# Designed miniproteins, single chains, continued (3), part 91

Each design is a single chain, and the fold is of that chain. pLDDT is the mean over its residues in the fold that is shown.

## One batch from the design tools (miniprotein)

Design m11162
Fold by ESMFold2-Fast:
Structure m11162 (fold): chain A 81 residues (1-81)
Amino acid sequence: DKKIKEAKELIKKGKYKEATELFLELLDEDPSLAKEALEFAKELAEKGEYEEALKIYRKIVELDPSLLEEVAKIIQEITDS
């Protein structure tokens, strides 16, 4: 929870690489954070940080392959908006 807030604050400060690295560490420690990570990656994509967003999406799918369809849908919605 607190580290998720820290990562979101890093996005607000434009520190996208630091925010991404922090969230990747969080996912390695707790794969149940995949849903929060999807929202986080969407925020990165909305800021134009597609490379960083894709790193998180890839990690989510690696840890939970059942989320592949949901991740693909989110990516499609971002590219259509």
Scores: mean pLDDT 78

Design m11163
Fold by ESMFold2-Fast:
Structure m11163 (fold): chain A 93 residues (1-93)
Amino acid sequence: MLSDVAKLAQKVEEAQRLIGLRSKDLTTEEALKKLEEIRDLALKALKQDPSPELEEMVKIVDEGIKNIKEDPSKAVEYLGKAVTEISRLLAAM
């Protein structure tokens, strides 16, 4: 079975791929759902391993969700920024 961190990494990769393939037709609802899925996985991983990197990932996701709710027209840009930053933190672990 994949570790919680490995599941998180896989979900982030799926989100990056989705942006690359569908950035022009990706909805605000789909972008929010993807960040919420990443948030749930990050929180689950944080419970098992309370690392500073995982704490920062949760903050990045929460900020991304907030930004999308405040400016839904930029949902894909905020999703892209959040998953890029989280991917860099995962690579540093």
Scores: mean pLDDT 83

Design m11164
Fold by ESMFold2-Fast:
Structure m11164 (fold): chain A 55 residues (1-55)
Amino acid sequence: SIEELRKRLRELGRETGQRLKELEANNDTAGAEQVRAEASQEVLALGDKLAALAA
């Protein structure tokens, strides 16, 4: 459902934010860049599923 996808997006944002803060604290720039790239891909995939359900 659309509501479930919205909740996943919100959870993904929280998880990604926490991981990024941890990696930044450890000065792991490469890890932070990878996490951002993976999160962006997940957001795009979830957005595509949301658009398909809304259409």
Scores: mean pLDDT 81

Design m11165
Fold by ESMFold2-Fast:
Structure m11165 (fold): chain A 83 residues (1-83)
Amino acid sequence: SAVRRQANEDMGLVATLLLEHREAGEGTPTEEQRERIVEALRAGDLETAREYVERGREGPLQSEEKLSEFFNELSRAAAERAA
């Protein structure tokens, strides 16, 4: 469906930006910003999700394990949006 395709594209874009920021040695979203990103993706609000990802660049450097946990949260949000 179009909703499933859009949810996967939005999630993929957010995940790609987070990975690129990490590879550049930049920060990751705070827990509060992560909750906002997840909520925005559930709502299909890519613009808001991107804004919080960008603000997250000034956040703390997180471990790969924490980033992996966040990717799992993003995947769940996309699945919820697609259902």
Scores: mean pLDDT 80

Design m11166
Fold by ESMFold2-Fast:
Structure m11166 (fold): chain A 86 residues (1-86)
Amino acid sequence: HMTLEQVKEDLLRTVRGMLAAGYPKSFVAMLIARLFGLPLEVQRKLAQILENEGVEKFVEVVAPALYAALQGDLEKAREILLENLK
């Protein structure tokens, strides 16, 4: 049984690991937007959060959506992510 807290920890570790390995913040934002099937406007907003507010805020925005997707509800995942970007 996976919890939202575990998803947050896993996502935080993954994003920090990617940035440490030299992947740009824009690339991380692109992967998340593409994973959810969302347009370039969402990718740009996610990149702005990573750049201006940092990795922890990015995880708080994305992790609830990722948790819904892992439970099999991709439509709810997209809804959560879009709501968190308002």
Scores: mean pLDDT 88

Design m11167
Fold by ESMFold2-Fast:
Parts: C-alpha cells; sequence; structure tokens
Structure m11167 (fold): chain A 104 residues (1-104)
C-alpha cells in the first residue's frame, strides 16, 4: 500500500524531470540526450531487478543530475527567466546549483 503510493509519486517526479529536460534542450542536442537517457536506463537496470522502488529512486537521482547538467549549460538570463515562471521544482534545482557554485 505505502510502497505503491511511493512508486506513483516517484514516477510522477520522473515524468516532470523528463518534461523539463526536453524543454531545456535544443533539437541539435536530442541525439546527446537520447544517449544519456539510454546510459541511465542501463545503470538503473541492476537496481530495478532488486526492487522497483530502488530502481525508481536511482533513476530520479540520475535524472536530477542530468537536469542539473543541462541547467548549468544555460546562460544566466535563461535561468532568471525560468525563475520568473514560478516553477517550484526548477527553482529548487537552481538553488542546488547555486549552493554547488558557492562550494567552488
Amino acid sequence: EEVEKKLAELKAKEQAYLDRIRKLTTPEQRPWLDARLAEIDALVAPYEEKSPLLGAINRLRLYEDLLIEVMRRLPPEVRTAIRQKNDDYLNELIKKIEEEIKKL
């Protein structure tokens, strides 16, 4: 019961990550994006075999890393425009990126 609810929440987050990654990538970056997503699928497969929940958690972590990588490549003006759209999820990632920059 609890596990099924958690899986549904994780799958919803997974779709949100993919939608945002897609919106932030150019058509020229699609082959690169497809290759990265295939790598994530391969990396997650052993975890999924042990538990669907463990697989989903690891997939989200890798998707978050991928989205952060895409976000870092955006000009500061584009990150500011994303903040203005009041997307809570993207604002959270922007904060995480800024914290990582502060550690440099």
Scores: mean pLDDT 73

Design m11168
Fold by ESMFold2-Fast:
Structure m11168 (fold): chain A 61 residues (1-61)
Amino acid sequence: EVEELVAQLASPDMSVRFEAAARLVKLNTPEARAALERLLSDPDSLVAAIARYVLAEMDEP
């Protein structure tokens, strides 16, 4: 499931990307965090921005 959601973050469909991001925030696993950290270096600035947003939401008190 984590791999499926991470793949969806690169989807051309904006709705698919945001839905996957929300699911990853709720999941909040070490696997999800590691995969999102890889996306911080993505050449697509939108993908990198979504990854930063998700990681920030997962890192809540």
Scores: mean pLDDT 74

Design m11169
Fold by ESMFold2-Fast:
Structure m11169 (fold): chain A 68 residues (1-68)
Amino acid sequence: MKKGEKVRVTTRGVDPAELLGLAQKIGLRVVGSKSEGDKMIVTLEATKNGVDLSPLRELPGVLSIEKI
């Protein structure tokens, strides 16, 4: 990702602390969150260029990652 790009992450059954800790470690910040039934949707913004989303995609309970 480029700095300032955003992604929408849809999760089910993920520990929010583990999700957010991993996001911060790879260079993403939380800019929004909402609950939809059994799912949590988190909007994350890249804080730097070259953010790799692979660790986030591999996290159990991450259902989708969509660029916005």
Scores: mean pLDDT 82

Design m11170
Fold by ESMFold2-Fast:
Structure m11170 (fold): chain A 81 residues (1-81)
Amino acid sequence: EAEKAAEEALKLAEEGLKLVKEGKKLLKSDDREKILKGIGLVIRGIGLAYEAKLLAEKNRDTAPKELLDEVEALLEEAGVK
């Protein structure tokens, strides 16, 4: 079901963006340990964002455009558009 796939892509994009934002915040730290954690979170977040992009792309012709547009906006914020 394309709509369900788009909803799953939205969840992946939301989680990916959250991890990227948290990771970038840690990268601003003066603490080496926090910086290393930040790098890990950014990598994980980008991975989830790419999973969302692939899922959205696979369903682009059949999924609701509103959901696809939301996914695309979140992916762009995460830096993977």
Scores: mean pLDDT 83

Design m11171
Fold by ESMFold2-Fast:
Structure m11171 (fold): chain A 88 residues (1-88)
Amino acid sequence: SPKEELEKIKQEIEEIKKRVEELKKRLPLDKEQGLELIGLSLRLIGLEIDLEQLKKKYPEYSKEIDKIIKEIEKLKKEVMELLKETVP
């Protein structure tokens, strides 16, 4: 169901958020942590694509989906800023 798909996506976003907060506590980041951030950014892009597809299938969920997409966009910007801390 669309509700179950949204809950799964929300859980994945919370996992990524938790890992980003853990990485923030270890600044400056090493090369391995920088590669992990790249992996997290790719996961966020994948979730955004999944949400856009879900929005097309279930337009009644558009407002809720748009809110989650905005959260992903904010998190992507945060990951990109952290990635700068891995390069001298």
Scores: mean pLDDT 86

Design m11172
Fold by ESMFold2-Fast:
Structure m11172 (fold): chain A 83 residues (1-83)
Amino acid sequence: MTPESAEVAPGESLTLKGEVEEAEKFKWYRQRPGQPPELIGEVKGVGDVKEGRNGAIIGAPSKKLVSLHIPAWRPEDEATYTV
């Protein structure tokens, strides 16, 4: 999967979408510069929605698409996100 990066202002919401091959389980990771990767959360299958770390919401809208929603961006959320 391709790593996704984004820049947003503090307090704004951000939704990241990752394309995946058909799978039964998906995990979102966050890696800040100079820090190890951190598991934000995982979702199992289409239509599953889970709350992740720091209020993030993980979903699987389709068998080939996973999402990560951050409802209020903070400077601490500035990182590389991978699925």
Scores: mean pLDDT 67

Design m11173
Fold by ESMFold2-Fast:
Structure m11173 (fold): chain A 84 residues (1-84)
Amino acid sequence: MKALELGEELAKKILELGKNGSGGRAAAELVLEGAKEAEEVSPEKVKEKGKELIELGKKNNNGELIEAGKAMIEVAEVAEEEKK
């Protein structure tokens, strides 16, 4: 469960960054859902979603969303390597 393990660690870091608001929790949950989807369904789709989150975060100056997008890309790459 390397993708899920990485997802849990990255989600925890995002929670620490966003500790003052609901945004940090939502971003952490997105990373955890992305980790599960990458391992069980499609790492390629999770990588695509991660890129979309980074662009959305840049547009809205939302650092938590940028970190969530980066985390989803890393998790998807780990899941893809595990399947090859």
Scores: mean pLDDT 77

Design m11174
Fold by ESMFold2-Fast:
Structure m11174 (fold): chain A 56 residues (1-56)
Amino acid sequence: DLPPVLKRYPNAEKVTSPEAVEAAEKLERGEISIDELDPDLLPGHPVAEALRKLRE
């Protein structure tokens, strides 16, 4: 099951890596911001690009 943070974004279901899940959980807890999310945690994933654009 996807973390609620990722469920807000289109195509969030494509995110399956454990690193991406951990990053989403940290975002939900407020330990990091979307701006601090590294695209390298989601290489080639449109979700990482969408998160960056939403933050900006």
Scores: mean pLDDT 56

Design m11175
Fold by ESMFold2-Fast:
Structure m11175 (fold): chain A 85 residues (1-85)
Amino acid sequence: SISDIVNEMIEMIRELGKKNPEVRKEVEALIELIESSFHDYQEGKLTKYQFGLILISVVSELHVLGAPDELIEKLSELVKKAIQL
């Protein structure tokens, strides 16, 4: 389900924050953005397309924060699977 994929993404992002304390606040803010946006999507306040754009933006920001390419690739695959881009 889309919920399972979103939870998998959050756990992977949380692991990045645990391994890299210097970006913990930024990682926590990105997790909060995913959680609040997923809530809005479930409430019908965001379209699937809009939610997908937010997930893509989160992955892009993680890349800017120095997340490993392997993590970015896997998160990108999960976004495609969740939204069926």
Scores: mean pLDDT 88

Design m11176
Fold by ESMFold2-Fast:
Formats: sequence, C-alpha cells, structure tokens
Structure m11176 (fold): chain A 67 residues (1-67)
Amino acid sequence: MEATARQWEEEILRTAEYYAKLGKYEKALEAARKGADLGVEMGILSEEQARELLERVERLVREIKEK
C-alpha cells in the first residue's frame, strides 16, 4: 500500500512541477487536487496523505513562483 501511495504522490508532484515551471500555477494546483481526490476515491491515498500531498504541491509551486 505505502509503495503504491508513494508512486502516486511522486507522479502528482512531477506533474505539478512541470506545469509550475511553465508558469501554469493554477493548472499545477488543479492537477494536484484532482490527483489527490482520485487517489482517495481509488483507495490509494488516505485523506491525511491526500492533504499532505496537496500541502507539498502548494509549497513546491510557491518555491518555483518565488524564483
């Protein structure tokens, strides 16, 4: 379970980073929210893991935007 959750989280983070580096900050956050919601719906992520993932994406987007 944890290995599958980690792969899901890494894929969402990579997708968000890709859009954020293109200056598409809103799309990066939307992709992360959709991915987190789908992960919970599919039973891959707990609600807590989804919340932590969204927080990590928000920090990543903020760091890229601030550069």
Scores: mean pLDDT 81

Design m11177
Fold by ESMFold2-Fast:
Structure m11177 (fold): chain A 78 residues (1-78)
Amino acid sequence: SSTLEQIKKLLDQIIEIAKKEGVDPQTIQTLENLGQGLLTLVRKGSPVSHLLAVLDQIRKLSPPSAQPLIDQLEQLVK
């Protein structure tokens, strides 16, 4: 769906910002895994509360420069 494409694009941009900001490779891998988990939950039609819980973890591991993209992602899953 177009929504899944937008979510994937935002996740890819968040990861690229984290890499540019010098976030360590292990944290990048965790962010990639959380992003795949989010996409899986969206495809399954999981409750919004479950999606927001994953987004909260992505937010905590991401640099301040990525936060506006995470805000956009949150609006897409609500």
Scores: mean pLDDT 89

Design m11178
Fold by ESMFold2-Fast:
Structure m11178 (fold): chain A 68 residues (1-68)
Amino acid sequence: SLDERIAALRDRYGLSPEETAQTFHGVFVKGLSYAEVAERLGKSPAAVSAFVREVTEAYREAGIELKK
């Protein structure tokens, strides 16, 4: 399922469900850069960028398009 795929991506990139919600809100609602979100979470910008890219692909494959 989509939820299982997102959970696997969270585990891969070391993000909690709360950090995942903060990442989506920061990127898609507030328009923050990956670097700004990464700094707030204590993660690397590369990890945040890769996570958002792969989650966006998972949603797209499920028929949901995420937009800024």
Scores: mean pLDDT 80

Design m11179
Fold by ESMFold2-Fast:
Structure m11179 (fold): chain A 79 residues (1-79)
Amino acid sequence: NLVQETQQLIAELQQKLAQAKEIGDTEMAALIEKTIQQLQSALAAYQKDQSKENQLNLEITIGIAGIVLGVANLVLSKM
């Protein structure tokens, strides 16, 4: 379920956004905010019209967001 997977990914990115803001990493926070906005936009387009183009765009955006989440995990993994 692409909708549920996208919503879960947005939630995980929002958690990393809060962490980036807490430690004062403004560049990482900006990257995560942009990625969340792109996911929300792609999801809204897909929910309005489930065309192959909108599905492909959402799948590509999910892939990019997964990479951003991975980078955020590496950068913010200071325990």
Scores: mean pLDDT 86

Design m11180
Fold by ESMFold2-Fast:
Structure m11180 (fold): chain A 69 residues (1-69)
Amino acid sequence: SMDDILDDTDSRYQQFMQMPQSTWPAQMMVMVMDTFGRMDQTPGLTQSQRDQVMQHTQGVVDQLMQRYR
């Protein structure tokens, strides 16, 4: 479901806080690609729900980039 994808993204964000920042650029790409795969494997998602997932994922990336030094 959409909620499962959002929950997974939030869990990944918490995991980033425990990881060296040098790994963040590569892991952010992995997270984005995995999110696309999760949407493709989730039948019945509407365009609005896909847009919400993408907006949420972009928000997480933006927060990570603001913390990245």
Scores: mean pLDDT 82

Design m11181
Fold by ESMFold2-Fast:
Structure m11181 (fold): chain A 82 residues (1-82)
Amino acid sequence: ITEEQLKAIIERLREHREELEKLSTDEIFERLRDLLVEEGVPEWYADRLVEALRAAGYRTVDEIIAALERLLAGEPLSELFS
């Protein structure tokens, strides 16, 4: 995933934050997966990222945005799952 793709996803999640906050955790992750693929992230990476966030216990749109911001800041995926 590129920095530009990650920034685009974070901005789109922020733009739709109020709408997404009303969704279930599963619906938020489905929306995230769709946004990742739409921004050109390979399906295998989008699926892996979503499953990793889900397994690590991220549940809300705010938590997911914060996790993606940590990735953008250069934290490896492994740090998000510890």
Scores: mean pLDDT 77

Design m11182
Fold by ESMFold2-Fast:
Structure m11182 (fold): chain A 70 residues (1-70)
Amino acid sequence: SMEEFEKLVRETLKIISEIIKLAIELNDPEAYEKAVELMKRLRDAKTLEEVQSVYNEAKKLLEEIKKRKE
């Protein structure tokens, strides 16, 4: 549904925003560039499947960058 699509987009944006903040804090330009690319893919996404793909990659990247902060 449109509501499910919009909800997943919002959750994905929140994750990408967290990655960007952490990348700046850790001075990690590679993570920053990956987050920007995910943002572009999310903007261009037209289906739930496409958003889910970006969401999964964003969650994986967030997990990786959080481990680097520990």
Scores: mean pLDDT 86

Design m11183
Fold by ESMFold2-Fast:
Structure m11183 (fold): chain A 81 residues (1-81)
Amino acid sequence: SEAERLLEGVREYLENFRASLLAEVAAGRLTPEQALALFRTIGKWILEEVRKGYPGDEELIRRVEEIVEEALAELEAELAA
């Protein structure tokens, strides 16, 4: 379905973005705090765009929010290690 493709795309995008931010931190170009701030900014933007694109689909919006929150928690854990 369109919803499943969107959810898969959001997961893949955030996984790739997390990997990119971790590489930038490892290279000394970003601090962990800067990486987290960037991730939160993009996560908020994704949620706002989904709400605009699918304004009546509360379940889809909730599932995207859960994906963003889980991905942020994973980045926080990896940066704390």
Scores: mean pLDDT 89

Design m11184
Fold by ESMFold2-Fast:
Structure m11184 (fold): chain A 103 residues (1-103)
Amino acid sequence: MIDEKEIDGAIAKMVASVLKIAADNALKFSDEELEKSAPGIVRTAETLAKLHKKLEDDPETVKEIQEAAKELIPKLRELAERSTNPRARELLERAVKILEEAV
């Protein structure tokens, strides 16, 4: 039996990995680079939250998304705290809230 959930799960894992890589790279960003990247981080967090809801009947994929969110939340908070740009800080705090409320 070909499990259609395997494809959806692979997409969710890919999105989580992209967000992890973005967060890790953003820790090295200048304030200007962080401002440019912050909207993308928010969009990726929103996508991960939507995938978590769509895949709610797949406990293994849900667990992996939740574990990714738990790893990402502290990193995004650190980025928000160190940012001198109010807009970047607001967007990063929004990404944290999306992940905390959805996963």
Scores: mean pLDDT 76

Design m11185
Fold by ESMFold2-Fast:
Structure m11185 (fold): chain A 79 residues (1-79)
Amino acid sequence: SVEDLLAEAERHLRAAREALAAGDPAAAQTHLDQAVAVLSQLPDSEEVNAWLANIQKQADLETQLLALEVLLQELRKRY
C-alpha cells in the first residue's frame, strides 16, 4: 500500500540520518538509495520520479536527506 511504502521510506530516512550522524556516509547513502527505490513504486510515478531525480542531483548527502524529508512531508499531505 502507499501507506506501507511511505512508512518504509521514512524508516530509511531515519536510518540514513543516524548513519550520517555516526560518521558513516556509505551506510547513509545506501539507506537514501533504498528510500528512493521504495518511493519510485508510488502511483503518479512521473511527478514522484522527477522529485526523486532532483534529490539525487543535490550537491551533498545532507542536502539530499533534507530534500527527501520535504518530499515525504508533501507525500503525506497528498496520501
Scores: mean pLDDT 82

Design m11186
Fold by ESMFold2-Fast:
Structure m11186 (fold): chain A 73 residues (1-73)
Amino acid sequence: SMIDQYVEKLAPLLAGGGTEEDIEYVAKELKENLSEEEIKEVVERAKKQALKDYPEHKAFIERQAEKLKEALE
């Protein structure tokens, strides 16, 4: 599904595999292609996956997720 593809793309970016510009680009793609409920699911699942895969980066992941939420407003 598109949701699964966006989760896989976004999770490593939240963990530090991307720039702030990469996060903004993904936010724009989510707004253009998904409903508000689907966006919430992608962000929540991507954050959970990032925290599972990179537990040592917890504080960073939480900050990046908040920046993404701001970009989605």
Scores: mean pLDDT 82

Design m11187
Fold by ESMFold2-Fast:
Structure m11187 (fold): chain A 91 residues (1-91)
Amino acid sequence: MVTEEDVREAKERVERESEELIKLLEEQGLLEAAERVREAAERALELLERALELAKRGEPSEKVEELLREALRVLLEVIREIARELGLETG
């Protein structure tokens, strides 16, 4: 069961980890990659805000879980694309 606390923790983790990744990419001169991560993090945080609102209303956990998974998918897709472009992963 996904709770309001679980969504808050996910949001805090996304904010912290995306900020660290953006900083790392910028320090390496990968400014376009850093911007793509920033945009993906903003979209993911929007979905997490919606998930938090649903959790506060007592909506079924399945709907909250769906939004949480979508938020993570958005971030992972961009990270995967960047890793592929940098030659770290091929698929």
Scores: mean pLDDT 80

Design m11188
Fold by ESMFold2-Fast:
Structure m11188 (fold): chain A 80 residues (1-80)
Amino acid sequence: MKLSYEEFKEEVKKFLERLKENAAAHPDYPIEELEEYLDELIEIYVEKARELGLSEEEIEELREEMEKFREEIIEIRKKA
């Protein structure tokens, strides 16, 4: 269970890191659409975590980490 959670968390982190890198490269993408996309993405990963049988505590930790990445991505986009 914890190994599967760790693997899933690493996959999510890698994807979000790539989004962070791309945020600075795409200044033409509207911030409002990016915010909507990130909100939908967080809910998709939360649902996948539940399907994998992760605990509510693990899901909460994952959500908090994704929300921090969301803030970082939006800030990078504002500066791009």
Scores: mean pLDDT 77

Design m11189
Fold by ESMFold2-Fast:
Structure m11189 (fold): chain A 80 residues (1-80)
Amino acid sequence: EPIFEVTLTVTSKETGTVNEIKFELTKEELIDSFSLILSDEQVEELKKILEELLKNPGSEKTLTFETDEFVLTMTIKQIS
């Protein structure tokens, strides 16, 4: 099953605090996790990017999502 490496940078709009998190997930786990915090439109964008990465092994994509409280920057690549 394809595994994605995700580097997530979370910036608080209120405090300006920046946190970086790195993790490895399947496509389904990644979509399920982010569907809790992203809009339906942002989830569909994420799905499209994951499909592009599956078609182009070795490529990397960076996405920025804005929520009411946070700016989320994700760098995603397929590692297996």
Scores: mean pLDDT 82

Design m11190
Fold by ESMFold2-Fast:
Structure m11190 (fold): chain A 96 residues (1-96)
Amino acid sequence: MRTPAATLAALEIELANLRPDEVQQARTDYRRRVAEALAAGDRDAAIQAAIDYTRWLLDQAVELGLISQAEADRLLREETARIRALVDAGDTSTLL
């Protein structure tokens, strides 16, 4: 199966197919960390949890040969900017 993954969402789906238990556990931990941080009013902790989860997904994708390191670095920068923009705009619901 050739993965046409050019986006973070497509990579997350492919990783969930290849490593379902690990992805489910990481996603559960990520959502819990974000929810706890937002409940505490700690936006920096919520941003960091989202960045950590994205980095973990991209590291898994590189290790499995789904994307190059250069693509992972680009996707991480783009997603980090998106996460920060959403939190700055007050839209934190999309992080959960």
Scores: mean pLDDT 78

Design m11191
Fold by ESMFold2-Fast:
Structure m11191 (fold): chain A 66 residues (1-66)
Amino acid sequence: MESIRKLLTELAKQSVDEQLEKAKIYEREGKYKLAEAIRTLAFMQENGWSKEAAINAALTVYETFG
């Protein structure tokens, strides 16, 4: 969990375009949970949500998808 939160926190510092690029890479690697979590992070930030809210939503998606 700590490593995923840290990854999402670092990705939240990147642009939405870079986040979506990373999600595409993870999806190609078969890491569908992580790809969906990153897409949620990007979507939330693009729609004006705080980084904290976006990271928490992405973590919830990551937990729920598995």
Scores: mean pLDDT 82

Design m11192
Fold by ESMFold2-Fast:
Structure m11192 (fold): chain A 62 residues (1-62)
Amino acid sequence: SLEEAKERAVELYLEAAKASKTEDWKLHALLNAERAREAKTLEEAEALVKSAESGLKAILAM
């Protein structure tokens, strides 16, 4: 559902913010978490989930 995708995207972006090693990366992740909270379509929310998963995976692989 839209709400599940939004919640998942927010969760992933918040994890990315916690894992971020620079203030710029942290701020970007936090701003995207807010964007995810405001997403109005399932397509937008799912795109944000994919973006967050890719970003978090890259950060954690370092």
Scores: mean pLDDT 80

Design m11193
Fold by ESMFold2-Fast:
Structure m11193 (fold): chain A 68 residues (1-68)
Amino acid sequence: SLDDVHARILALVQEGMALIATLPPDRAREYEDRLGELLQGYLENRDDLEAQERRLRELERLVEEMRS
């Protein structure tokens, strides 16, 4: 459901923010910018399930990249 996708996005945003806090300042800024852009797209398409699922996949990739 859309609510389930929103909950997963929120969880990934929280994880991403926690990971950013552990990075050097220059790398943190890069990921903060990328996360901010993804969140802007989330707010613009909040009621579109397909758009939200695409956003979720982008967030999953970003968080995985930060873990690497």
Scores: mean pLDDT 79

Design m11194
Fold by ESMFold2-Fast:
Structure m11194 (fold): chain A 100 residues (1-100)
Amino acid sequence: SAEERLAAALAALDADPDDERALQAVVHAIMELIDAGRVDAALAGLRHMLEHPHPRVRAAAARFALQLMETRPELVPLMEARGITRAELEAVVAAADAAA
């Protein structure tokens, strides 16, 4: 299932934050969960990435979340209810860009 793939991909990112295949698998699973109406599960996965200790994972999550806000505006109130705000996401991206 998409939830099982999400859990496995998040575990892989926790073990290796540079695992690009795991990052792609997380993004794909989150999109599948959104399309299936499993929005709470998708946003929990996104929150896990935003709280990740590695800056690379947080930056990738923030860029993906900003793209979701742009392409799926109906998700914005649900994201905000979970503490995912545009201001927080923009700050994470700005910090990553400054470190590059």
Scores: mean pLDDT 86

Design m11195
Fold by ESMFold2-Fast:
Structure m11195 (fold): chain A 66 residues (1-66)
Amino acid sequence: DDAVRQQLIDALQRSRDDLDAEIARVDAQIASLPAGSPERQALEAQRDALLAQRAATDARLAALQA
């Protein structure tokens, strides 16, 4: 039971770290582009989706660590 739960927590923590790395990468790309460019707007939408996914992962982790 605890070992299986810990494996799930570890997997979700790795997913969160991967999401944080991807968000940082997208943020760096956004910073390199002119404000209002279509490419920047597309990356901003991608960032919003990644932030929502991270929030869902954090909620899942909190539930498993309760």
Scores: mean pLDDT 87

Design m11196
Fold by ESMFold2-Fast:
Structure m11196 (fold): chain A 90 residues (1-90)
Amino acid sequence: SPTTERLEELVRKVEEALKNKDYKKALEYLKEALRIAQQDPVTSERMKEDLENAVKRAEEAYEKGDEEAFKRAAREAITLVEALILKRRR
């Protein structure tokens, strides 16, 4: 589906931004993935909350300049988005 393809594209873009240490772009892509998940009827309320919390932690780490905390939160968010992608394929 177009939604699944967009989520897969966003995961790739977050990974590339992290590799390039472009944390601003990584955060923008994570926020877009969160927006899609929040509007998706397949996404459970718990998964929406978990993803929102992971993205909020990434944003807080970005604002504080905490690179390691940002990477941890971003990786958690990626894992949640990948779990959503798997549910949409089944």
Scores: mean pLDDT 87

Design m11197
Fold by ESMFold2-Fast:
Structure m11197 (fold): chain A 99 residues (1-99)
Amino acid sequence: MTPEEKEKLRKEELEKMTPEERELYERALEGLRLIVEGKVPEGFRLVARAQRELALLRGESLSLSEEEFEKKVEEHVEALEKDEELKEHVQKAAKEILE
């Protein structure tokens, strides 16, 4: 798929989103930007929470409770803070998504 086709599909998806879905999508993009800027823990929390809220808004059944979800988010954040290579890998992935 060409970059132009990917951009067109992204715009079409945004136009089909409700205002609430667009707000969550924008929060996820903000989280990705924070990750690229080196604020990896803050960005990761924002992305993870926005994705979960979007899934709930769409009526998806989630296996994890809110407490279990937040615990897993903090476990991942702790891993990212301890592992510089994992942090760099996550930053690279976020940059590729934002392209």
Scores: mean pLDDT 78

